# Designed miniproteins, single chains, part 82

Each design is a single chain, and the fold is of that chain. pLDDT is the mean over its residues in the fold that is shown.

## One batch from the design tools (miniprotein)

Design m2847
Fold by ESMFold2-Fast:
Structure m2847 (fold): chain A 83 residues (1-83)
Amino acid sequence: SVAERARRLGEEIREEGARVAELARQLGKDDAADTVERDTQRLVQLAEEAARRNDEEMVRLLERAVEHARGLAAQLEAELARL
């Protein structure tokens, strides 16, 4: 269901957001980490709203947000590997 997909996305956003923020802090990018933590909280709230409203468009936007977060995590891991 749309609600089940939205709840799963909320969990994935929480996990990926935490990872990106941790990696950013390890690189000394504290302001970026703070921004990621704040944006992650907002996206989790949007996922909860999408679950309540069965908002398939919001689910699609959140799926793209998870993909972008995974890409950013990979980029930051590559930066750490160069140190």
Scores: mean pLDDT 88

Design m2848
Fold by ESMFold2-Fast:
Structure m2848 (fold): chain A 79 residues (1-79)
Amino acid sequence: SLEEKIAELKERAKKGDPVAIDRLVLASYFLDRGEEEKALEVLNATEEEIRELAQKYGDTDFLRIREAEERVKKEGVKA
């Protein structure tokens, strides 16, 4: 599931995997914008494709900031 893939990416990101970090941030960025197809593209992409997508859709620091904001927002989760 999407949740399982995100959980796996978070564990890899904790270990310092830069591709996992970029993938997690990009997927969260597109999900926040309601672009589910692009989020799925990111989650199913190869490592090389993730590097290309990160360059195409923005700076990693910008996307990391956005991911942090969304993480805080999601902790409030819709009832």
Scores: mean pLDDT 66

Design m2849
Fold by ESMFold2-Fast:
Formats: sequence, structure tokens, C-alpha cells
Structure m2849 (fold): chain A 73 residues (1-73)
Amino acid sequence: STMEQIRALLARLQALYQQMETASPEEVRRLAAEMKALLREMARLLGLSPEEIEALLAEFEAEVERKIQEILE
């Protein structure tokens, strides 16, 4: 079911987010790419428009860049 798919994606996203807490900048980039793919799939399942999906992903990428910059500073 769609709900089971969403639950599975949320569990995977949660696991990746936890890994990011102790990740190096290189690992953050790798984890972010995987999370972006999962977020796109979840947004599609939730019925977001292509415009809404791209806006969500742009916000996520900006947040990832901020995190990497904080680690490097």
C-alpha cells in the first residue's frame, strides 16, 4: 500500500539523517544524494506537483550546503 511505502521511506530517511550527525563532509554529500532520491520518491507518492517537488529539493540542497559549510568553518 502507499502508506506502507511511505513508512518504509520515512524509516530509511530517519536512518540516513542519524548517520549525518557524525558524518564527514564527504559522507554528508553521499548521504544527502541518497536522501534527495528518497525525498523525491516520497513527495511523488504524496501527490506533490513537479513544481512543489523541485522547491522542496532546492530547500533540502540549500540546507545540506549550510551543514557542509558549518563543518568546514
Scores: mean pLDDT 83

Design m2850
Fold by ESMFold2-Fast:
Structure m2850 (fold): chain A 63 residues (1-63)
Amino acid sequence: KPTKEQVEKFKKIVENLKKSAEKDIARLKQTDPAKAAQYTELADREFKVLDEKLKKIEEEVKS
């Protein structure tokens, strides 16, 4: 199973990806608001899945 340090590294990567996605969405809103909305919904769903997986991995590391 992954180590606590590996979980922390994954969390940091996910947060960096979220920040990058927010910047991309902001740029898209200026040129294509409809596509920006679709990308926002997709990104939100994907990051929710990643957050849930990270939570499960954290619980496994604690046990």
Scores: mean pLDDT 79

Design m2851
Fold by ESMFold2-Fast:
Structure m2851 (fold): chain A 90 residues (1-90)
Amino acid sequence: SVDEKVEELYKKIEENWKTLKPEEWIKKMKELAKEAASSIPKEDIAKFAGLLADKLNEFVLEHYDELTEEEKELLEKALQEIQDFLESHI
């Protein structure tokens, strides 16, 4: 299901946060999100995008104070790139 795919992706994102520097994590998160999106049927992409956005916003809120201002900007740009990628597939 879409929910299971989002949970699997989020688990990978959380695990990479523990092992990577924030800049590298942001790049890896973007890669993983785009790869996961490519496996989602067109009719489910809007649901996938919404669920992923909710999970990423929750993660950002949880770790926001750990990021520098420059890392926050990189994260915001990466989140926008993910959104743009998903919208191009709707």
Scores: mean pLDDT 82

Design m2852
Fold by ESMFold2-Fast:
Structure m2852 (fold): chain A 80 residues (1-80)
Amino acid sequence: DELLELVLEFMKKYKENNWKGMFELSEKLSETLPEEEKEEMKKKNLGVTSMGLKVMEKLSNEGNDEKLKEFLDEVKKKSE
């Protein structure tokens, strides 16, 4: 529940173009990742924002939140 609320707040910051808030929330989200996943992300030279997005993908795969899936698809399209 708390992790999902953090993700929804990140999505809100992203839509508001609040890049500072989005970055700060990405740091908090990255702290929820297991150490093994953090090491893999370091090997791939992924920043804190990318780590936050990885937490969101994990929640989406475990999940039931359609808005989170739509948001991740939107971010991926924008990155392409």
Scores: mean pLDDT 64

Design m2853
Fold by ESMFold2-Fast:
Structure m2853 (fold): chain A 74 residues (1-74)
Amino acid sequence: TTPSMEEAEEQKRQFERFAETIRSTLDPESQRRVDEILEEGKERFEKAKTPEEMMQIIDETHRRIMAVYEEHLA
């Protein structure tokens, strides 16, 4: 099943809400790292030309944020 542009936009909005929740649980240093990851992801998403690229960017950004969260828990 190939994602549509509408699905990619919806996944981006869901991801943004998720990222805000994770960010709120972190210390200031980890919050800055998450902010950098989110800004880079947003720029890449805006430059993406296909839903497939958009979904890949969301997935990569999600993995990077989770890595920060796991480091915070350790």
Scores: mean pLDDT 82

Design m2854
Fold by ESMFold2-Fast:
Structure m2854 (fold): chain A 84 residues (1-84)
Amino acid sequence: SLIEEVRRAGEKAARALEERGLKERAELVRKDTEQVVELMRQQPELAERLARGAVASLEALVLYAEGRTEEARQLLADAAAAAE
């Protein structure tokens, strides 16, 4: 399920932020993830595009939280190129 993939990516990002003591930001990520999921339900024709973008952003956030900044930038660049 695309919704499960987005939620899984969001939970990974939230946990990475919590491990750094950024609990408030982790809760914001969880809320934003559920908003994307709701948008995917309301706009099924955009669900795959929304899921792809959300997963890429959340995976990049995990890399940033781990201090892997250049890998995060590369992932976002690759995702942007794939969207064109």
Scores: mean pLDDT 83

Design m2855
Fold by ESMFold2-Fast:
Structure m2855 (fold): chain A 70 residues (1-70)
Amino acid sequence: MREEAREKGRAEAERATEEARKSEDPIGVLLRKAAELARKARQAEEEDPVKGYMYFEAARRLLDAIGELT
């Protein structure tokens, strides 16, 4: 179902942050911030889906900004 696609996206974000942890690049710091936002989104999603979605969107936008910088 639709939840499977969302979980796949979260797994990809977590994988990207794990790769960044093996790198000392400044971009790795921003990727960790995106991972923190994604984690907050997952926690908030259970109690307040709107708030969870906002955190998830913030993480996505941060990842997009990192891509534009590199």
Scores: mean pLDDT 69

Design m2856
Fold by ESMFold2-Fast:
Structure m2856 (fold): chain A 55 residues (1-55)
Amino acid sequence: SLADRLAALPVRPEVIPFAEAEVEGLVARGKARDREEAEDIVLAAIQATQSALAP
């Protein structure tokens, strides 16, 4: 699940429910084909931000 994937990353636990809401929003707005794609989009954005902060 998205929560399990986020828990494996060094993110604040309070981010998880907001990330899940964003996944549902992406699917509802047609910005992602399905939930799996929406989860990948959200995770990629979080990982890109963390990678930029950790050289």
Scores: mean pLDDT 75

Design m2857
Fold by ESMFold2-Fast:
Structure m2857 (fold): chain A 82 residues (1-82)
Amino acid sequence: VLAERIEAAVAAKRPEAEAAYAAGEDGKEVVTRLTREALDAAVGGEVAEPLLAAMQNPADEALRAAALAAVEAERARLAAEA
């Protein structure tokens, strides 16, 4: 399911996060970058971009609606594939 794909993609970024933290990179920058990469890997750029925009702008109802529409479209696509 979609949540499992996102969880797996985030877990796959753990070695990169550990290496970046060990190298002294800013934690906020590392989290932002790797979250973007994980979402893109798990759901593709067309769904990842609306989700990131909504997450970064939680008060923006238009961005939230766009993210919800993209997620529902992806769920419908995956269901149709059996």
Scores: mean pLDDT 70

Design m2858
Fold by ESMFold2-Fast:
Order: C-alpha cells, then sequence, then structure tokens
Structure m2858 (fold): chain A 94 residues (1-94)
C-alpha cells in the first residue's frame, strides 16, 4: 500500500541500515556513528512520509536513539536499529 517513491526511500533506508548494523557488529563503525546513520535514515523518510502514525513512530524512535547515543548505551542503540529495520521491512512487505 506504499506509493512507489515512498517504497524506494524505505528500501534504500533498509539497505543502508542493514549494512550499518553489519559494520557495527564487525567493529568497523562506532555506536555513535550507527545511531547517527539511523537518525539520518529516519530524517530522509520523514521528508517524503505522509502517514501521520508512521511519522509519529519515527520521531519517537529518533528521540530514543538520541537518548541512547547520549547515554553511550551501545546495546540500546543496537536494539533500536534492529527495531527500525523490522519496522521498515514490515511497512515494505505490507
Amino acid sequence: SMEEELKKVYEGALEALELALEQFEAGRITMRELAGLAVRAIDEILKVEKDEKRKEYLRELTARLREAQAAGDAEAVRELVRELIEFLRKQIEE
């Protein structure tokens, strides 16, 4: 039920986040960098997203990511990025 343009933005964000999480698990990027990449991916989606419930969820997830990043909580950042990946996958597939 996504518009073609919105779906492509979600697919691009999903691909970028899956790669970023792999790089983080391999020790190639920091928790701070992973959180920053996730926030940027959400910001790109928010530029084109029109669904108010999805926008609200993404804004709340951004706040949680920034809080975890500020706390230096690598485990929380990892789990929030996994949650974002699952959300994006679900929206694309439904």
Scores: mean pLDDT 89

Design m2859
Fold by ESMFold2-Fast:
Structure m2859 (fold): chain A 107 residues (1-107)
Amino acid sequence: MEREKILNEAIDKISKLVDEAVQKIEEAYKNGDFEKAKEIFNETVKKIREILQEAIDKAKLTPEQRKKISDIFNEFIQKMYDALENKNVEEIKKIADEFIQKLKELA
């Protein structure tokens, strides 16, 4: 269906952004720049929010579908901030993978 195509395209864009962000965060930690790691994540969250909002609007998702996406995204943000505070790169990678997987299961 066209909705699935719109959502899958958005998820592919988000997956690429998340992968790039994780790599940059890992590099920031190697350089001891923990504030830069947080800044990278905050900018990534902003870009993901814009992509999700465009996809939701174009796909004309129901309030229930919008809530599921919002819940998945908010859980991702919360878990990622905790992992960033703990400087746990392996947990960051795991949270990123789980986020993308949950979005794919929704499409």
Scores: mean pLDDT 86

Design m2860
Fold by ESMFold2-Fast:
Structure m2860 (fold): chain A 88 residues (1-88)
Amino acid sequence: EIKLSEGAKLNEKVLNSKLTVTLTTATRTVVTESYLELREAVAELIGRGEFPVTIVSEDLNETYVARSPEEAEEALAAIMAKIEESLA
């Protein structure tokens, strides 16, 4: 859903920022190169019920473990906040 009324230009920069994040589940490992790719990969894993998901960003020095769709959204929000801080 498109609900980007706050920080539209920051969100545009965030989505296009180069960021390497590794997603690991019991069945697969996915490497993403941008926040947009990260969001799409997490959405696909949520849709498949692939939990837990370990989310590792070496660029941000952060690791998250999502056991539910809600925890995955919290991890994505935390990563977005870190990217926005780095761009400010």
Scores: mean pLDDT 74

Design m2861
Fold by ESMFold2-Fast:
Structure m2861 (fold): chain A 92 residues (1-92)
Amino acid sequence: MEALRAEVNARLAELRPAWRALAAAIEEKLAAVEKEFEGLNEEEVIEKLRELGAEKYARLLELLKKLKEAVERNDREEVEKYLEEIRRVLAE
């Protein structure tokens, strides 16, 4: 029942070097402003990240949200589309 979710997690792991570098840089920035993100929903977090100039990470979080929704719908075409878009953003 979790086959598609497991496949998505495995494919995201293949992007691991670029993802780790970006995640580590953003984790440091997010730790500095952690309290400003308390009580915000996912959409508000994305908007706040854009305001802070973390546009690339905000785009990735938006794509991850859409990917998660596509997995919940079991929509393999949308899953492939969003995984490809995530790969392109990480390559920029």
Scores: mean pLDDT 71

Design m2862
Fold by ESMFold2-Fast:
Structure m2862 (fold): chain A 60 residues (1-60)
Amino acid sequence: SDDDIIERIEKRLRYLSEILSKEQFEEAIKHLINSVEEENASKELLEKIKEVAEKILEEK
């Protein structure tokens, strides 16, 4: 389900946020979003991923 995908992505992004600099983490988010767009993911799933990434970036 989309919720399971979002949960896995959030855990991965939180881990990356701990080990990467803010600039490296922003690049990782950009690459993730581009990959998801290339896979023709739904607009709703893409928007949820962007929200999770933004939240984690703000916490960093």
Scores: mean pLDDT 81

Design m2863
Fold by ESMFold2-Fast:
Structure m2863 (fold): chain A 77 residues (1-77)
Amino acid sequence: SAQVEQAREQTERALERGKEAADENVDRGEAMADTLQEAGEFNSLNSEVINEAAKELKDYVERVRKEREARERAERE
């Protein structure tokens, strides 16, 4: 339906913005992931799409955090 298509497009844009935010500031990326998760709770019709994006963004935030830890370890040498 048009509602599902619109929600998917909006969710994709939010996911992209969240990943970009996480690259610059991991805390901001995490906050955006939490916002997506909350949006899923208020939008039962599209919750699956929104929750999948929230999980992907949270996974991305964790990867960015780990990459920064690895870089810091390398810089100590």
Scores: mean pLDDT 77

Design m2864
Fold by ESMFold2-Fast:
Structure m2864 (fold): chain A 88 residues (1-88)
Amino acid sequence: MTTTVVTLEEGETATFTVPEDQTGTLTVKAVRGKAVVEVTINGKKYVVELEEGESATFDLKGGETATVTNTGEGIVEVTLTLKQDPVL
């Protein structure tokens, strides 16, 4: 398993791509203050409101790209965990 962690402040964006031979779990956590986060996966946009300490989790398939934007005033930690899974 490979884990990537990115911290997003207000207005910041991170993009994550899952390799085609792996699956991913994307976790978005509000680490300071209230967060409003936009997550776009396969062109579909999800808006998540998180109180401090709360998390939202998204499952990603091989080849998918997720774009995470912090639109709120809080600080958000985004974690992508990749698992080796021969889904092809």
Scores: mean pLDDT 82

Design m2865
Fold by ESMFold2-Fast:
Structure m2865 (fold): chain A 100 residues (1-100)
Amino acid sequence: SAEIEALVEEILRTIEEMLPYATPEQQELLRRSAEEIRRLVEEGRYEEAIRRGKELIQRLTELLEEDYAAGKVSATQYTTQMQLLFRIGDLINEVERLVR
């Protein structure tokens, strides 16, 4: 579906927008998740792609909370990445609505 494809492209773009604010560990998680989501979508495995997207949000939120508490990320890095993660969550919910 062209609508699902456009939403997936926006998710992947939002992941790319996070990279300048991310630590090397966070960047690795973002890149690996983006590659996996793209592959699963290309294979028509939308339910699994949605699951991987939700897993990314959970894991990166946990990592950001840990890194912010430890002083490894600035307030700007933390707030910017959290805002972009909320955007990814909204886009995943929209994909899930269209797939179901």
Scores: mean pLDDT 89

Design m2866
Fold by ESMFold2-Fast:
Structure m2866 (fold): chain A 85 residues (1-85)
Amino acid sequence: VNYEKAAELLREAAELEGKSPLVKSMRDYAKKAAEYAEKKDVEKAKKYINRGLSIYRGFRRFLLPEDRKVAEEIVKLMKEALKEL
């Protein structure tokens, strides 16, 4: 368990630039998850990570290639953060 590493990965995801409102929503969930990881609230951190991942699962095919690439990077960082929690 590494809360500092999880928060770092989630903060990195929250800073990724994209044009789609869906990418913005994923970034907003990454930011909230980071705040809870910093507080060592694993349950809420995982809840917000899963909300971000749900956006990608539901809507990935509607993303333009450039936004899809950014969304995939956010997903990768979110999954790495889950391993640290």
Scores: mean pLDDT 88

Design m2867
Fold by ESMFold2-Fast:
Parts: structure tokens; C-alpha cells; sequence
Structure m2867 (fold): chain A 74 residues (1-74)
């Protein structure tokens, strides 16, 4: 069903955001440049996903952007 697919997309997006947050925190401890490169790679993944699945890609991009902002503000 459409609602079941949407729920799975939201769960996937949240998981990607959590994993991105953890990865960016660890990268930031090494260097800000490494954290920035990691963020750009994550965004690139979300943009490729959006081309194949616009709703899942958009949700994933929003969670990645939120994760990066939270890590930057720490």
C-alpha cells in the first residue's frame, strides 16, 4: 500500500540521518575537511536516490541536512 511504502521511506530516511550524524561526528574529531567531504558524499547519495524514488530521496536528503546541521552546531 502507499502508506506502507511511505512509512518504510520515512524509517529508511531516519536511519540514514542517524548513521550520517554518527559518521560526521567521528569525521569532525579528525578534521572539519573530512566531515565536509562526508556530508557532500551523503548528499550525492540522496540526490541519486531522489532520481529513482523522489519521495524517499527528498526525505533522506532532509534527514542528512538535519544531521549535518546538528553536528556542526555541536
Amino acid sequence: SHMEKLKKAEEFAKKMGEETKEALREAKKISEELAEKGYQHALGYAEQLEKKDPEAGKLTKEEIEKAAKEVKEE
Scores: mean pLDDT 86

Design m2868
Fold by ESMFold2-Fast:
Structure m2868 (fold): chain A 94 residues (1-94)
Amino acid sequence: MIEVELDGTPEEALQKAMELLGEAVLEGKRSVRVVNTASGTVVEVEAFQEDGALMARITVTEGNKKRVITARLVTDASGKLVLVVESEEESEVE
């Protein structure tokens, strides 16, 4: 797991976690956690394989709000990982 602290917006924490997942997968790692120290936002990203496809599950927790994004990871012609979002769910946690 790669853990990074970020002082920014929750959206910046999500973007950073997605960027780090690409790097982590290239290094043979499968999970990344980013904590926004200003807002207390936690972004966790886990890579897994299903039906021969590399998948990512992204969980964003902000206060009492939780988002789960499931995406398929594909490699473009330049070797860059691209996310194809398959589902996004938002819920409140108490």
Scores: mean pLDDT 67

Design m2869
Fold by ESMFold2-Fast:
Structure m2869 (fold): chain A 96 residues (1-96)
Amino acid sequence: SVIDDINSSSFHRRMIDVARQITSTTDPQQRSQIIRDFATDVAKRIGTSVRDAMVRSSGYLQTMSDSLRRSSSSPQSQQISDDLDTASRVIRDYAS
C-alpha cells in the first residue's frame, strides 16, 4: 500500500539521505535539483503531482524529525533530526 511504502525502511533511509544532501548543499541550483528529484520520487510513490508531493515531502520530513527527537537523545539522532527539520523548512520555502 501507499502507507506501507511511505513507512518503509528504504523510504526512511531515502529521507535521511535527502536531508543530508539538502543541508550539505549550498549551491541553489543543486539544492533545487535535489528537491525536484525527491518530490518526483514521492509523487511516483503516492500517485500525486510533483507540486503536491513537495508539500507532502516537507510534512514527511518534519514528522520523522519530530519522531526521532522524541524517541532518542543520542547526538547522532539529534543531528539526523536537525537535518530532517532543516530540509523540511527548505522544501516548504521552495514550494512557496
Scores: mean pLDDT 84

Design m2870
Fold by ESMFold2-Fast:
Structure m2870 (fold): chain A 117 residues (1-117)
Amino acid sequence: GPPPTVVLADIVPAPEVSEERLLALFREILRVIEELRDDPEAALRKIEELAAEAGAQLVVISVPADTPRAEQVRLFAEATQRAMAAGASVRDPAAPPEAAVEELYRLTREVAEALAA
């Protein structure tokens, strides 16, 4: 089979996006993931649209599973810089939509729980 990969995904806000707007976006993302749980590609496309409307960019990359953590951070930072420079999402077509949605769910849940405490 193909070599194993790790998917890295996040929502990257522009500096002017308010904390309140970003929190509203994360709540919308959680709702979309729940509504479209059986269609991760549709969920990811809707998340991309919602992020853009809020002044943020969806960034998704896929890297070999044996990539060191420091290199994963560097590659994701480069993808983030490309998204910010272009004012557009970055989606690696090799990244499975299901894995990207799972990572986004993990991150948005962590943010929502931190703000409820």
Scores: mean pLDDT 85

Design m2871
Fold by ESMFold2-Fast:
Structure m2871 (fold): chain A 82 residues (1-82)
Amino acid sequence: DEELRKLGETISKEAIEKYLLKSEKADEILQNTIKKAGIKDVADIDLLDNPKFRATFVEEVKRIEGEEGLKELLKLDEEVKK
């Protein structure tokens, strides 16, 4: 989804961090994002500074938690950017 990719590239790192603290599916979303983004070694990588990782994360939130999950993530991003 090109629209979700663009949204993910502009989403804040802080919004993703806040979402991960509140989501019961955080571990599932995070692991699927790492796998889908093709990242094999995460020990020394700040994943949230990678725009491709953030874009993939937004797509996985929508896929796993649906429109409500995406809406919550975007609401957190709007609150961070105010």
Scores: mean pLDDT 75

Design m2872
Fold by ESMFold2-Fast:
Structure m2872 (fold): chain A 77 residues (1-77)
Amino acid sequence: SEELKKLGELLLELVKAEKEGDKEKAQELRKEITELMDKNKEVSEKAAEILGKIQKENNNETTLENLEKLGEELVKL
């Protein structure tokens, strides 16, 4: 899905912005992610499914690390 790949790219950019302390960029990316998820219920449901699998397999990872893994999996679709 093109929308799932786009979500993955946005999540990876968000993780990068958060790590770099770019608060403005992170806020813009969070808004874009929210808009994409709100408009595309199938995208949000599929992302939640994949995130659940990542969390189950990677219990020692932080929320930010789990979002990075989600982004990496989504861009491969």
Scores: mean pLDDT 79

Design m2873
Fold by ESMFold2-Fast:
Structure m2873 (fold): chain A 66 residues (1-66)
Amino acid sequence: GEAEALKREAIRLIEEGRTEEALRLAKELIDRGHYELADEVGVYAAVQGHLELAEEIGRYIREKLK
């Protein structure tokens, strides 16, 4: 579906080092209620060494779940 395509695109952007664009797509997933898919993007970012991106994604999820 569209959400899975957005997750896949965010992962591709992480692989390319385009972390700001990846964050934008992760936030779009979160805004649409796809928290699990956005969390998977954050986990992938952390595994690839993009810890700051992973922390920002996690923070945005926590802000939306309040």
Scores: mean pLDDT 89

Design m2874
Fold by ESMFold2-Fast:
Structure m2874 (fold): chain A 99 residues (1-99)
Amino acid sequence: SMEAEFLQRLFESILGKKVPDLESMSNQEILDLLQEAKKVLEDRLAEAKAAGDEAKVRAYTQMLEILDKAIDVVKESIEKNESTSKLLEKMYQTILELG
């Protein structure tokens, strides 16, 4: 789907590596991928703070806030036993509304 392709490219951009097709992943694997992306962004935020790069500090802080909301949405979707397609749709909408 368009949502899955957008999210895949976003994850690849954050992680700096190729990511599997999100529609082929379990909901738990997608949650694990979000947690990995969060760790990478936290590390980049720490580096930006150490460098005094205020623009990057603001950008990574905003990205982490959006990612935390996406994690909450994914956890709720898992709790409700929603399909991967519905989970990806909700994650996509959350990122668009907050970004």
Scores: mean pLDDT 87

Design m2875
Fold by ESMFold2-Fast:
Structure m2875 (fold): chain A 58 residues (1-58)
Amino acid sequence: MAEQARKRAETALAELDANVAFAAGLSPDVYQRTQEQAKRARAAIEAELAATLAAAEA
């Protein structure tokens, strides 16, 4: 169900945001690395959500 996919994506994105915010308090190097990893993870989560929504609409 598309609703479950959206909820899971929101939870994962919120977790990424929390990790980035935490890393900002540690050091600039850790923050930069965490942001790069979060960007890649966000793209993957969004791609999976888009594929699930497209399948649900077809």
Scores: mean pLDDT 79

Design m2876
Fold by ESMFold2-Fast:
Structure m2876 (fold): chain A 98 residues (1-98)
Amino acid sequence: ARRLAERVLDLAKEVGISPAQAAVDFIERVRRRLPDDEELDGYLARARAATSDAEALAVLTELLERYSDDSKVWLAAIATILRYLGDLIDKELEERKK
């Protein structure tokens, strides 16, 4: 859980997204897949209130541990990582044209 949360936030930084915003974006994606889960509203509020990278990491780590058996949450984490990697590839390709 923590290692996956660290990877998501580190990749977000490489793309220019703050850890707090990356945590919000991830939790909102999970909520779209689990719309009836009221507990996710608490995680989303905590992510929006995060003022440090450490707070964002703690929120994502707790969420991934809480939903460790939920394939939708883990697939959302993988999809987020792949999206950030795609953004990094696109940035590299654009820089090579200049």
Scores: mean pLDDT 76

Design m2877
Fold by ESMFold2-Fast:
Structure m2877 (fold): chain A 68 residues (1-68)
Amino acid sequence: SIEEQLKKLESKGKLNFNEQLRYDVLLGKITFEEAEKLLRAQYPEREDFVKRILEAIKKEAEKQKKLG
């Protein structure tokens, strides 16, 4: 479940940029649009990489919507 995924992220103590971004989106702390902006700023020439990360976040957010 998403609750289990959040607990696993919280238990790590130290999150990398991508893990922190996913955590913030899943908590509703930032919007998907804000996450996209932050990813593009972090990886300005890596459109393929940004797209893959955004797709992963979107799939997790969709699972949350179906379970809530």
Scores: mean pLDDT 72

Design m2878
Fold by ESMFold2-Fast:
Structure m2878 (fold): chain A 50 residues (1-50)
Amino acid sequence: LIDLPGFTENVLKAGFKTVEELKNFDTSDPSRLPLSLRGKENELKKIAEK
């Protein structure tokens, strides 16, 4: 239920070049996420689960 264009672009800038990398990302380890995506680990996981 999150549709944020900037959110997707921030994910790509964080080094996730493919959807598979995003799906396999351990959202419980936010060290790879920019600060703007920290606190949204569960939402990021939900997007990757589709």
Scores: mean pLDDT 57

Design m2879
Fold by ESMFold2-Fast:
Structure m2879 (fold): chain A 92 residues (1-92)
Amino acid sequence: AEAVARAVERAMRALAEAAARGGEGEGGLRAIGAGLAAIGEAWEGERRGAISEEAAREAMEAAGRATRAALAGDGRAAEEEARRAAELAREG
């Protein structure tokens, strides 16, 4: 669980940094890449049995919300949802 949580946390930190630089152009593409990376880490974590299906689903949903907030230019919501995704991955 901890290795998956750290991987999701790293991806979500990259998303928060991209959101702080603006959700358009290169910043938007970086936010999408970071969001997909977090979703992939949670998915692989569940597949390997490192986190529960419930924790993986909740972490992926939070990562999706963080990515959407970043693209909308809502840096505060992006940071909050990014933190939530990492916490949910750790709880699994």
Scores: mean pLDDT 80

Design m2880
Fold by ESMFold2-Fast:
Structure m2880 (fold): chain A 81 residues (1-81)
Amino acid sequence: SEISEVLQKVREKAKPLIDKAKEEAQNQEELQKKIGEAIDKVYKEMEDEIREAIDRAPPTSDLSFDEDIDLSMARMMLSAS
């Protein structure tokens, strides 16, 4: 689905930043902070695309289980901004 494709792009853009955070972080708290910053950065870069995917998503009743989870995650990303 369109929402799954957008979330896949978010994951692909975040992956190198998360991998770098894992290499540079010396403790769990620093790792969590760096991962959070990476996700926030990617989310802000893709905010319009995520919003459009949510707006074009079919009603929740017509979504597969995986698509419903993806849509819920995308909505959480918008609310976190």
Scores: mean pLDDT 70

Design m2881
Fold by ESMFold2-Fast:
Structure m2881 (fold): chain A 108 residues (1-108)
Amino acid sequence: GGKEALEYAEKAREALRAGDLRTAADYEGLALTHAQQSGKEDVPYLARAAAVFVEAGRLPSAAFVYRIIVELVGSEEEARKLLREAGLSQEQIDELERLARERATPFA
């Protein structure tokens, strides 16, 4: 669920900082898989996971998680509020919305 998505996103960021691109990709994939399996109770962890991906420069993955948050809460305004509470700037959130509308994938 969302806790696991956050934990794997943090591990992916650590692997990227260490230059281990293969391990980073594996953890990023696991984070996204757990995000897809999340419910409404997981949303705060998903917002933090999206913030971790933004910090790591993994914008397509952050946008993918943002889309899941929107689907779970049913409101772009509420999703944006949750991302601001997770520490993202207005400019970062606007970029995630743009990428999500373009159906950005982890491969884009």
Scores: mean pLDDT 86

